# Designed miniproteins, single chains, continued (5): the designs that were tried, part 63

Each design is a single chain, and the fold is of that chain. pLDDT is the mean over its residues in the fold that is shown.

## One batch from the design tools (miniprotein)

Design m18174
Fold by ESMFold2-Fast:
Structure m18174 (fold): chain A 86 residues (1-86)
Amino acid sequence: VEKLMEELEKLVHETQQQLLKADPSQTQKLTDEAMKKLKPIVDELFKNSDDYRVQFRATALLSSVWVAGKVLQSNPNVDPSYIAMG
């Protein structure tokens, strides 16, 4: 569980950094690729832990990437640092 959470946190951080530097045209692709990689890790965390704190943190991390990607896709002129660092 700890290793899966560390992997999830690392991938989320890397994805947020990529989104901060991304051209608006790449935002959807980066978000979709990240979600494809992150979702299985979140599913494994839910399967291997009944701790609501682990489940909440995993869901929050996954949601942060999805929300950031959606906002950037809808608002290509917004400052991505505002969303990713918020």
Scores: mean pLDDT 72

Design m18175
Fold by ESMFold2-Fast:
Structure m18175 (fold): chain A 103 residues (1-103)
Amino acid sequence: MPESRPEQPVVDNPNWLLTTYYIQTVDYLLDQGDYEEALELLRRLLDDAKSSPNMRAVAGRVVVHAASLAVKRGDFDLARRILEMAKEAGLDQNTLDTIEEIL
């Protein structure tokens, strides 16, 4: 009976493992100061997002996380670059607005 089974979080992300991988990798690269590697990773992810709706959702979560970390570190230039990359990739307005609010 559906009503009595445990509730599971609704995740609009079919590639949750991939999202976790990218978030953890970006965290690691930014923590090490490997900004060039982090930007290259984001660029490739955003390029994939242009042709895949599933990758678009992954990219949205990862770029919001990366921008938030950049701002936390006081690196507003990195955060602005991430926002511009997200705009160029054509991410949804809610994702772009979230990054703008973090800045």
Scores: mean pLDDT 76

Design m18176
Fold by ESMFold2-Fast:
Structure m18176 (fold): chain A 69 residues (1-69)
Amino acid sequence: VTFSAEVVYRDENVLAVRWTLDGETFVLIFKVENGELKVVLAEPVDTSATGADAKVRVDGEEKTIAELA
């Protein structure tokens, strides 16, 4: 089995992690708002991209990580 996890974006309230398991790649976005943890599962648009401008798909819509922050 091949597993990797990479932090692609982090600030005070948001952590975005790209993880790959057996060739399948996902982006998990953890967001803290008013003491509540929200988790968004997204698909990478560019698997090499990092930072706030990295593009992901959520529910069929293409957004940057900054737009989800």
Scores: mean pLDDT 75

Design m18177
Fold by ESMFold2-Fast:
Structure m18177 (fold): chain A 63 residues (1-63)
Amino acid sequence: TAAEIVDRFLAEAKGRSHLSAEELLARIGVPAELRAALADALMKHAGASREELVAAVQAVLDA
């Protein structure tokens, strides 16, 4: 699921620079209670490798 969230987030972010990370997560169907924590994790790792983004997302899901 972490890898699917990352892949969908990156796909939706393409061409949608006007949307926030939380809005992109809402668009891919992430539950509201996880959006702020996942957005924070993804933004802290902006420009990181896919493997680093997946690890950051997985850490949030395991919390």
Scores: mean pLDDT 77

Design m18178
Fold by ESMFold2-Fast:
Structure m18178 (fold): chain A 95 residues (1-95)
Amino acid sequence: SMDELTQLYKQIMDLLLQAEEHLANGDRDGAIASLDQAISLLQQMSEKFPQISKLLQDAIDYLQRAREHVRRGDLEGARRALIEARNLVLQAMRS
């Protein structure tokens, strides 16, 4: 339902904010944990809401890139990828 989708978007936005805070604090383990939770939730949303699945899959791809950047210690690259993922989620919310 649209109400359920709205609640899931709030959960995703909270997880992305947590990832951003961990990146800002140099907490790589916390960033990875928040990114992994966001990826898992976006995968569930993509399966349940096929009408927005392309935007959600693109967001997942950017979060996977962010995760790899964090693992390499490239926090600037991670933040850039996270911003792109957030923008795609916001685009899905407007769809």
Scores: mean pLDDT 89

Design m18179
Fold by ESMFold2-Fast:
Order: structure tokens, then C-alpha cells, then sequence
Structure m18179 (fold): chain A 114 residues (1-114)
């Protein structure tokens, strides 16, 4: 359950930061929210993950790659937090790590595309 939430969070972050598909970022955010709900995460955590990923997509489309990176990291944190609401600290850590790695990779790519 938690592994899937982490994967969805990281995918949402990468899609938003790469700016290749706003639709892909939105879909990844929706899947992250669904995964978090199914993994015994609370609805609030899943909703937060989806909202943050959508924000990342918007920021990337506006050319704000730093803002997109922050929002993408928040999406990963939200997915991990939802998993932890079920009582699993390891799942929260995995979600946070995935979100951070995705945001860092996308931020570097965005800055280099300058």
C-alpha cells in the first residue's frame, strides 16, 4: 500500500516539474490520492497529495520551476502522511524521500533547460 503511494507521489512530482504533460501530472496526483486512501491512509492526506501535485503542474506551466519543485515535494509528503495516518512511520518516510528525489531531479532539469 505504502509503496504505491510513494511511487504515485514521485511520479506526480516528476511529471509536473518536467512540464511535458499537465494532464499527466493531474492524473498522477489523482492516482496518488486513490493509492493513499486504499493503503489505510486518511482521506485528508490523499486530498492534500492531489492538491499539491496540481499546484506543481500549474507552477511548471508558468515557468516557476522552483515553486513547482516545492509543490511536487509537498505531494510526496502528503502521500506519505496519508499512509502514516494508518500508523506506519516507514510509509511516511518513503513518501517523503520519493517526493524529495523527484523535486530535486526536476528542479535541476528545469534550471539546466535555461
Amino acid sequence: GAEKAEEYGERAGRAALEGKSAEGAAKAAEEAAKGALKSEGGPRGGAAAGSAAAGASFSAKLGDYEGAARSARAAGHGAGAAAREGGDEESKKAGEEGGKKGAEAGEKGGKEAK
Scores: mean pLDDT 54

Design m18180
Fold by ESMFold2-Fast:
Structure m18180 (fold): chain A 78 residues (1-78)
Amino acid sequence: VSEEEKETAKRIAKMVGKAVRDAALRLGLPQEEADRFGKEVEEKVYKKILELIEKGASDQEILTAVANIVREAVERLR
C-alpha cells in the first residue's frame, strides 16, 4: 500500500465517518455517542480499504465493501 493510497483511504474513511456521525445525531443520539460511533465507522472503513488494496481488490470491490460497512452501521442505529 502506497502513501498516496493511505491518504485516499483516510479521506474516504473520514467522510464516511462524518456522514454516519451526522446521521446518528439526526436520529437523536447524544453528541458524544454519535462522535464515538462515527469514529468507530471511520476506523473500520479505513482498515477495510487498506486490507482490500493490499489484496489487489478493484475500486468496485472496495466501494461495495464500504457500502456494506455503512449499511451495517445504519442497521445498528435502528
Scores: mean pLDDT 82

Design m18181
Fold by ESMFold2-Fast:
Structure m18181 (fold): chain A 130 residues (1-130)
Amino acid sequence: MLATREDAPAILELFKETLENPPSEEEIEEAIERGQVLILRNEEGELVGAAILEFEDGVATVKALAVRPEYQRKGMGLRLVNAVLEEARRRGAEKVLLYVPPSAVPLYKGLGFRELDEVEDGKVLMELDL
């Protein structure tokens, strides 16, 4: 589902705990206003995952993607990626791009993503055609 402004503090906390270079609070709030933030909740309504998507020239780029550590081995990462792909298709994107740490490459290849010969800040660029 799409994030609301009320989700911004929980998203910021999740990204600060999970990502090396998390977006600022202002960047998260701006992305929410653009409808570019997807979230996952557990059965109790708690935020357990979030992703920021940017849309440009038919391409959906994942700028941030995180799942709470206690949910990482419970299929929540796969659910979040599937929600990203569904939202990208809904918005008419032709492909999805993301930069992943080398340790995550096998996971994304399992989801159909292709590794590209481009590395930025030690992360591997991957794509999936929609």
Scores: mean pLDDT 80

Design m18182
Fold by ESMFold2-Fast:
Structure m18182 (fold): chain A 91 residues (1-91)
Amino acid sequence: SAKEEAEKELERAKELGPLAIEALKRELVEGVVTEEDLRTIVETAESLKKAYELDPSLLDERGISKETVEYLEELGRRARRLLEERERRRR
């Protein structure tokens, strides 16, 4: 059960990962980050964190270190703060 849930969360992170990378590239090159970009980064980070909490050995077996999970969790926290600020300031 926990392993199956971890695999589902990891698959979600894999599906969202390329979109999150595109969002980060747009921010770095163009200085543009949309609410959709921020949501994608948050969802990617949360899915990866949940997978790690459910089955850390699964992620280790697939080459995803604890340090990588912690780094993405921090990026997700920053993206969530920006998203919440933008939502509050929205029309």
Scores: mean pLDDT 77

Design m18183
Fold by ESMFold2-Fast:
Structure m18183 (fold): chain A 58 residues (1-58)
Amino acid sequence: YELSEEQGQQVVDAVEAAGGKVVGYEVRGSAAIVTLADGTVFEVSSSAGAARAVGYAS
């Protein structure tokens, strides 16, 4: 299973709400790789993973 476009958009929105600037987004199978303007990279494999990534970004 791949992450849905809605789940991907939720991850981007959540990171931006936490003050992050998203400059790259790439889906690899069931995982998404999010790159911030400062070069920080998050790997997200589910909606639960998205919440964890946002917690680290804030």
Scores: mean pLDDT 62

Design m18184
Fold by ESMFold2-Fast:
Structure m18184 (fold): chain A 63 residues (1-63)
Amino acid sequence: STFLPEEEARKEAKKIAEEEGAELSETHFTDRDGVPLVVYSVSKLDKDGKRVLLATFVGEVKV
C-alpha cells in the first residue's frame, strides 16, 4: 500500500535486470500530492527488436 524506499526499489530492479540480462531505466516524477517518486523499469529487446517491459518498481525519494 506504500511505496518502497528509493534504495530498495533500485536494488530490486537491479536484481531483476541482472537475472534477466535486461536494461534498467529510471524516471523521476512528482505525484498529485507532491510526493517525489522514482520509477525503475526493467526491460529488454525481444528477437524482433521490440522492447518488452519485465518489471517496474516505484520508490519514494527521500529529501
Scores: mean pLDDT 80

Design m18185
Fold by ESMFold2-Fast:
Structure m18185 (fold): chain A 74 residues (1-74)
Amino acid sequence: SIMQQAQQQYQDFTEQQRKDLQKRMGDLMQSSGPSLEDLTQVALEGQRLGQEMNEQVQKKKDELMSQAQKKLQS
């Protein structure tokens, strides 16, 4: 069904965003120095990456729901 397709796309997108976040965090940690300043920068950048992921996930959810609703009303 259209709703099942939208749910699958949402799940796939969320899973991909999580994997991308893990990779970006891993890269950030690998490039970081051991100082308190470096660790603080990693924490701040990690917070920004997490916020970016949440924003992208919400945007995708809204877009998929809108598209599914339009198809169901046709």
Scores: mean pLDDT 80

Design m18186
Fold by ESMFold2-Fast:
Structure m18186 (fold): chain A 100 residues (1-100)
Amino acid sequence: AVEELEELIAEKAEEMHKIYETTPEIEAQYKMIEKMLELLEKAIELGIEPEHMEALKAALNSDVEKLKELAKKLGLPQDEVDLLLKMAEISKEIKKKYEE
């Protein structure tokens, strides 16, 4: 369900942020990759189309340009686009802090 996907995306974004805050940099990077893969696997279980999964991956990679292009191409619901953009912002913030 969409609500379950929204909760899952929010949860994983929060987990990645917390990992960065509390975990050494190298370990944090590995855990972030692990959480990204877990999110993609759960998206498959929820029956998310492969093209929508590419949008999720773009959000996790903080690729806002690709995310917007895919959202327009796929005609994604506005609620999903807003959630993915928020996740991309969180992911970008984590990466920026990690690169310090």
Scores: mean pLDDT 67

Design m18187
Fold by ESMFold2-Fast:
Structure m18187 (fold): chain A 60 residues (1-60)
Amino acid sequence: SAADEAYELAKAGRGGEAYELALREASIDEVREALARAQKERDSAASTTLGEALRALEAM
């Protein structure tokens, strides 16, 4: 999914691209699932980026 691609970009240090991709292409549910995985894997950078994207999508 686009959220999974965003997670991989965030893990690679490409947080800006990850955030933009999540906002344009991912659904709220997909981002929630990817965020849960990032938190389970203890990836702080990915968790931060996906959490910001989720908040932005929920505010739309």
Scores: mean pLDDT 85

Design m18188
Fold by ESMFold2-Fast:
Structure m18188 (fold): chain A 91 residues (1-91)
Amino acid sequence: GPGRVVPLSPERREELLARLDELLEEMLKKGVITPEQARKIREAFERFLERGSLRELLEFASVVNELTKPDEVDRLHRLLAEAYRAMVEES
C-alpha cells in the first residue's frame, strides 16, 4: 500500500527549515519574492514538516506557483520533494 507520511524529527525539521530560510533570504535579496510570500512559504513548509498534511503542502505549492522565476520555483519544489521523501522514508 502507499507509505504513510509521518512528521519529521525536530532535528531534521530544523535542518530543512534552515535550508529553506537560506533560499528565501537569497530570493528576497534578488527581489524575486516579497516578504509576505516568504513568510507564507516558510509557515506552510514548517506546518507541513510538523503535520505531514496535504493542506499545508497545497498552501506551499500555491504561494510558490505565484513566483515568476522558474529556477526559484524549481529549487523550492526540490526542497519540498526532499522533505516529503524523508517523511515517507521515516515511515
Scores: mean pLDDT 75

Design m18189
Fold by ESMFold2-Fast:
Structure m18189 (fold): chain A 68 residues (1-68)
Amino acid sequence: SSLTREQLVEALRRLAEKYGIPLSDEEIRGLVDLAEKMGSLEILYEELAALLGITVEVAKEFFEEALK
């Protein structure tokens, strides 16, 4: 992944605000920490999918749209 920690945090905040997802700053930081530890963004998509009751594919789409 070419995204910085700051970009990941900002993208998750924008996603949470845009789609009305109740993610705290602590939860956002925890997700970014987990993604960095795993070396993959897939864990962010899996956690978002589980939290929202949607597919990993839809969670990825939401995250990518938040980066635009």
Scores: mean pLDDT 78

Design m18190
Fold by ESMFold2-Fast:
Structure m18190 (fold): chain A 81 residues (1-81)
Amino acid sequence: SAALAKAQQERVAQALRDYFIALGFSPELAERMTRVFLGEASAEEIEEIKKFLGLDPDASLEEIREAINRLAQAQLAKQAG
């Protein structure tokens, strides 16, 4: 059902936010990264994340997601070492 799908999406968003916070990102940045990753971000949020990640202004959403994934993996590796 649509209600079940929405509840599942909300759980995924919360899990991603908590994951980024656990990796040492600020709650504000974790929220923005989560919204961008799920395709829910505003144009302003997308531009801010591109600048934060050092990406080209014309970077695609896929390139942004790839950069977020690499950043998350780098933080996880630092915590594991």
Scores: mean pLDDT 81

Design m18191
Fold by ESMFold2-Fast:
Structure m18191 (fold): chain A 86 residues (1-86)
Amino acid sequence: SELELRKIENREKIIKAIIDYLLKDPGKVYTPEELVNYLKEKLGIDITPEEVRELVDYLKRNPALLPEGYRIEEVPGKGYRLVKVP
């Protein structure tokens, strides 16, 4: 359906925006709430902190979508950061 297609297109845009935001300052920890605020400002898309968690978990499972040699690390009780791995 058109609604399902829009959800997929928005998901791809959100994923790219999250990666770009984390890549601005690798090693800096961002909360799900900070990512929500960035996505609203950058894309005009309302998304929940829980939906952000789901998308970040997706990126953790699909590291090929991240820049070469980078992985997402979850910092318990704080948020997410981009880290370099050997």
Scores: mean pLDDT 81

Design m18192
Fold by ESMFold2-Fast:
Order: C-alpha cells, then sequence, then structure tokens
Structure m18192 (fold): chain A 65 residues (1-65)
C-alpha cells in the first residue's frame, strides 16, 4: 500500500505538511495529492513534487478539492 519513498520525496512531503493543510498519500507506485491549490507557493511545491516523481519513476496524481 505504501511505496518505498526516497529521501528527496520525504523532504517534499514534509514541506507540504509544514506549509499547508494538504492531504498527501502514497500507494504502490503512486503519490496522491489532494487539497486546494489556492496559493502560488502550494502550486510551486506541487510542481517540484511532479519533477521529483518523474525523476524517480513514480506516478503523481493531483486532485484539487
Amino acid sequence: MKVEITEGMMRILASVFAGDVIEVEAKGDTIYVRGPLDTEEVRETVKKMEELAKKEGVKLVIEEV
């Protein structure tokens, strides 16, 4: 159910939880990000997560609430 998350991915996940109340869940080879994308900082963090996910070969699914 949970993927083996790399150190870089853990750092990004920690940053998201520190900045905004966004739901992030890792399942298999996929990371799901759910929440409002109301700030530029949140959107920028999501973009960085997407770049890291592509680098690691992990699928990223973004669902705006």
Scores: mean pLDDT 63

Design m18193
Fold by ESMFold2-Fast:
Structure m18193 (fold): chain A 116 residues (1-116)
Amino acid sequence: DAWARARAAIAEGARRAAEAARAGRPGEAALALGEGLARAYEALGLPEAAARIAAAGREAARQQDLSPIVAEVSAIAAATGDYELSALFGDAVLAVRAAAEGRDAAAEAHLAAIEA
C-alpha cells in the first residue's frame, strides 16, 4: 500500500543518512534523508510536497544541517494534514543525530521504529 512504500522510502533514506552521518559526512546525510523523504511523499501521491522536500534536501546538504528539511516537513504537514509522515521523519532525524554522535544503539533503535 502507499504507507508501506512511504515507510520503506523513509527507512532507506534514514539508513543511508545515518551511515553518512556516522562517517562524518553531514552533507551526504542531509541529501540522503531528503531523497528518502521525497520518495515517501511521492508514494503518498503528493508530488508537489516531494519536489519541495527534494529542494530542501539539497539546501540542507549545502548547509550541512537538517534544519531546512525539518522546516519544510513542518510546512507541508500544516498545508496537507500529513502528520503521520512527520512522526516517521522524527525518528529519522533522531537516528541521524544519534549516528553523528556515535550513539549506534540509539540510531539503530530509531531506524527500527520507522520500519515497525
Scores: mean pLDDT 86

Design m18194
Fold by ESMFold2-Fast:
Structure m18194 (fold): chain A 78 residues (1-78)
Amino acid sequence: DELIRLAEEFGREVGELAKRHSPEEVYRLMEERAREFEELVKGDIEAVTAFLVAAKRAMGVPEEEIEAQVARLREALA
């Protein structure tokens, strides 16, 4: 699945940057690619979830916290 692969790749990059930068700085650095990613996924919940999981894992967030965040995201988008 190309969308899931791209989402995971982008998530890893964002997560690595988030370890060294504030959320605002990460957004500034990745603004163009974030815009392209949003257009590509168009609200695809599986792609957005793959991005979130990859980013949080790259940041070192515990699995239990990632699961909670994913559940909340799915509820918000349902």
Scores: mean pLDDT 77

Design m18195
Fold by ESMFold2-Fast:
Structure m18195 (fold): chain A 100 residues (1-100)
Amino acid sequence: SVADELKAIAEEWAKRLKELVEKNASVEELRKETDEALARIRELAARHGVPEAVLTAVENLLRITAQEVIEAVKKGDKELALEIIDKGLEALHRAIDALM
């Protein structure tokens, strides 16, 4: 389903973001990974006619989570960054399940 494909993109994004955090990747690399995930979500939404409200909710959660991760990384708090990624993924799953 489209919901399963959105979840798969979110899960891959979260996994890659964790790997980047653990490797001390740059803020630019974290942003690039998030931008690539957003592009995949938009492409999927365009192809399948996902409601604008669903797309907006998913994109906002992804962007907010990424920003909070970047802020934690800038402060040197990797443990917090990893926790934010896990909580963000849980919120994305709940939003997708509630709206689709």
Scores: mean pLDDT 88

Design m18196
Fold by ESMFold2-Fast:
Structure m18196 (fold): chain A 101 residues (1-101)
Amino acid sequence: EEEKIKELAEIVYKEAEKNEEKLLEFIENLDKIEDTIEREEKLYEILKNAFEEIFSSDASKEVKIKGATKGLEKFLKEKNVSEKKKELILTLIEGIILHRG
């Protein structure tokens, strides 16, 4: 379980690094998107390759959420994203996995 969480976290972290410019622009403009489902859709499209790989995993939804949030949280901390925005973004990760995984 711990090893699988780390594997999924690395997948999300690497995809976040590849899409850094788009992801940071999304975070900057988050308050301009009033609909939570639209926020989930936009974040999903930015990190699509990572989410598709996570959805293809045999891991439980709980493990998928823990891995994805761990990987993205690491990226957000390194980029000095505010605690408030970090919490909002990590909540979107959980929603995406629950709605699409």
Scores: mean pLDDT 86

Design m18197
Fold by ESMFold2-Fast:
Structure m18197 (fold): chain A 85 residues (1-85)
Amino acid sequence: SQQQSMIQRAQQMAQQLSPAQQAAVAMQLARDRANQSFSDMQTLQRIIQIMDDVLASPAPPYSFHPATTQRLVAWLNQQMQRLQQ
């Protein structure tokens, strides 16, 4: 139930983000995961934290090619779908 509630919150937050902001979230999550292993709950908590940071603060000055943005957004969506159980 807690994991399901967190997935719903993450999905709602993702809808508030532009594709470029979603790409920035995906990049940060990928960097964090490269440095340490996360459980499913830790991954959800980290996604929510990064989304919260992006919504509350100016996004980093990223200039993503449209194709890179699409791949990063797709990857983030794939991560969230994998966490649905």
Scores: mean pLDDT 78

Design m18198
Fold by ESMFold2-Fast:
Structure m18198 (fold): chain A 89 residues (1-89)
Amino acid sequence: DAIKKIDEFLKELNAAETIAELREKVAKFKEWLEAEMKKLNFPDVDITAVRTGFALLERRIDRSDDLQALKNAANGLLNQIKSLIEKHS
């Protein structure tokens, strides 16, 4: 269940105590999600939207020292992805 895995990643991201931990969790989630979306044959438009979201989040992580703001951005992206998967299912 992809939704349960996203909820697990949300919990892990919110538990991160440093920007380095958040970066690591975001990278692991991105890798898992790209593989899962390809396996499930998601539309190209959805895969592109998700890739764009991760690129923007990764750039923000590189440029910010505000862990809570970065967690908020990550939560926004993961909830957007969760909604996308729920609509596809």
Scores: mean pLDDT 83

Design m18199
Fold by ESMFold2-Fast:
Structure m18199 (fold): chain A 85 residues (1-85)
Amino acid sequence: MKEEIEEIIKKMEAYIKQIEELGKASTDEEVKRNIENLLKAARNSLEMVKSAYESDAPLEIKLEIAKRQLANVEQYLQAAKNLVK
């Protein structure tokens, strides 16, 4: 379970990096602004997972938070990809 949470954090960081690269590659100011908002939301999701991981909560609760926030970041990445298409 600890290894699963660490793997999720690593995946979230990789997805956030992809969102950042999509924003940097865009030349449209509206698209850039929308991707920047998605990037902020994705970073907030990662912060929630890291904060939960450092807490005294049971590992099962930490894993549930990590899975939910990973799903959110995956949605933000998909939205960013759709904006640059």
Scores: mean pLDDT 86

Design m18200
Fold by ESMFold2-Fast:
Structure m18200 (fold): chain A 71 residues (1-71)
Amino acid sequence: MGSKEEIEEAVRKAADEVGLTDEQRDNLIKAAEAFREGKFDEAQKYAEEVLKGLTPEQARKVTEAILGAVS
């Protein structure tokens, strides 16, 4: 549970910490917003585009940050 601004802030922090590109960060924000809106298919598509380029450790940190922001 969180506002759009809270989710975007959480994504920004996670992206900065794991060294995501601007494109990966944008897709992650879109995934988080889609997840918040209950659009799980859209959220999965955007998340997969980001996760394809990440190490397992980076993917885990990003996922935990997003789940924390939307919970």
Scores: mean pLDDT 74

Design m18201
Fold by ESMFold2-Fast:
Structure m18201 (fold): chain A 70 residues (1-70)
Amino acid sequence: MMMEEIKQKLEEEGKKVAEYIKTGSPEDGEKEGKKIVKEAKEKVGPEMAQKILGLLQDAAKEWYERKLAE
């Protein structure tokens, strides 16, 4: 169904932004992260937005932990 396709696409895009945060920096991914979270909220709802936000927060936390260990 149309909604299922939208959810799947948003999860894929969220995962790409999370990977970008992990390999680049949280600062570089912040604008893209805000965009995808907003799109998820508008197209699907707040639960999907929170799910994607969680993925981005986990990626940022992993980056900061690596930076502190260096």
Scores: mean pLDDT 78

Design m18202
Fold by ESMFold2-Fast:
Structure m18202 (fold): chain A 97 residues (1-97)
Amino acid sequence: MSAVEINFVKKLIGVVDEAIKEAKEGKDNEALIVLLKKARDEYITLGRKQGVSENTIQQVVSYFDNAIKELENGANPVEVFENLKSNLQDLEKNLKN
């Protein structure tokens, strides 16, 4: 599997780990939504420039958009980000195999 795609997903897992930390420190859902939207837009642009496949890009966009929607609906942000991290870790595992 492509090291570019694996490294892309690993960087996103790092972003989500920081979001989990911010959520545990009491950052509100509106601020966390802004953080996720910026991270999504920045990393998707970078991933496309680095040659990450459109299939991987679309899966990542779907995961982030679902997390954003759950936060907009008042879901617990730690639980939302733990689920997002799990989805990204499963994607990383599938890219390695």
Scores: mean pLDDT 86

Design m18203
Fold by ESMFold2-Fast:
Structure m18203 (fold): chain A 96 residues (1-96)
Amino acid sequence: MEKRKVTKVTVTIEGLSKDVDAQYDLEQVAIEMKREGKILRINSYQQPDGTLILEAYFETREDAEDFAKRVEEIAKKHGLKVSVEIEEVEEEVDLP
């Protein structure tokens, strides 16, 4: 019943499952941003074609855009196709 606005970043990276170095670089970005307290939640799932989809949630749009930029830089470095969608979503929050 309680609603909170968060910023969701959906990143789709083609061919990531075939590039171990790109996977490592991407995981390091997620670890660093979690350490900085910027990521509320991150989910990842791999499609049968080797495409990785990341869904990351941020308190601010600025942190979401920073994450998107870092992921795009990694994808470009490794020659991978990437698409990024940034949107505000409302989610139900359980009381602590």
Scores: mean pLDDT 77

Design m18204
Fold by ESMFold2-Fast:
Structure m18204 (fold): chain A 83 residues (1-83)
Amino acid sequence: EDEEKNREISRLFSEAIRSGDEALLQEAIEYGRKVREEDYKKLIDEYKKSPDKEAFIQKLAEELGIPVSRIKEILEYYEKKLK
């Protein structure tokens, strides 16, 4: 299920962020890219279409348990990578 895959990707990102391991963060990003290119594209499209980007980021941060600043970095990274 998509939900289970999303939980695993979120877990990997949370693990990388909590550990502060840059190599682990890059591995999580690469894994997410391979498994979730479509989901990341949808997420970026939703972010761009959102009338309140701060609210979108806040909601996503709460759902993933990640700081707002890190969510911004992740979104910027994927926006650059998916183009």
Scores: mean pLDDT 67

Design m18205
Fold by ESMFold2-Fast:
Structure m18205 (fold): chain A 67 residues (1-67)
Amino acid sequence: LEEKVKEFVAAVDAKDNAKAVKILRELAKNNSPEEIAEALGKLRGLPAEMVASMKAAFANTGGAALF
């Protein structure tokens, strides 16, 4: 999970939308939106309160927060 989330963040930062979408599809196939949001928050070194906020936003937006 964390490796794939790291690859996704790198693709987004590089503005490689095709690669980012491919990685996101692989993440969505094997993981819940909440698990993906938690891994993203952990990789970015966000405080626990921010990670909780991201998880809530992710649950409400059906994964749109990843874009």
Scores: mean pLDDT 65

Design m18206
Fold by ESMFold2-Fast:
Structure m18206 (fold): chain A 94 residues (1-94)
Amino acid sequence: AAVTTTVTIDRSVTDPDTIATQFNMNVMTISTTFNMSPQQQAAIINQANQYANTHSPDQFVANFIAYMQSQFPNVQINQQVNADGYTTITFTLP
């Protein structure tokens, strides 16, 4: 059976600590659904801290999607940019 989860990212946030906090909340949802290791979670948090200082939230989202595809090659991803400044990402693992 397919396993599906959805996460929401606020594209207006540029502060590294706030990005890390919001992203950590989303990582908890994904890690429970996809059985992520602490090492995988740490890698994502490290990317959030690195990209927050040099990239827009949209670039961070793109890198996050690329990372998820590298860890779960069969994951199906649907990304929607909402009018209220949020990006909603749905992950489905067959």
Scores: mean pLDDT 69

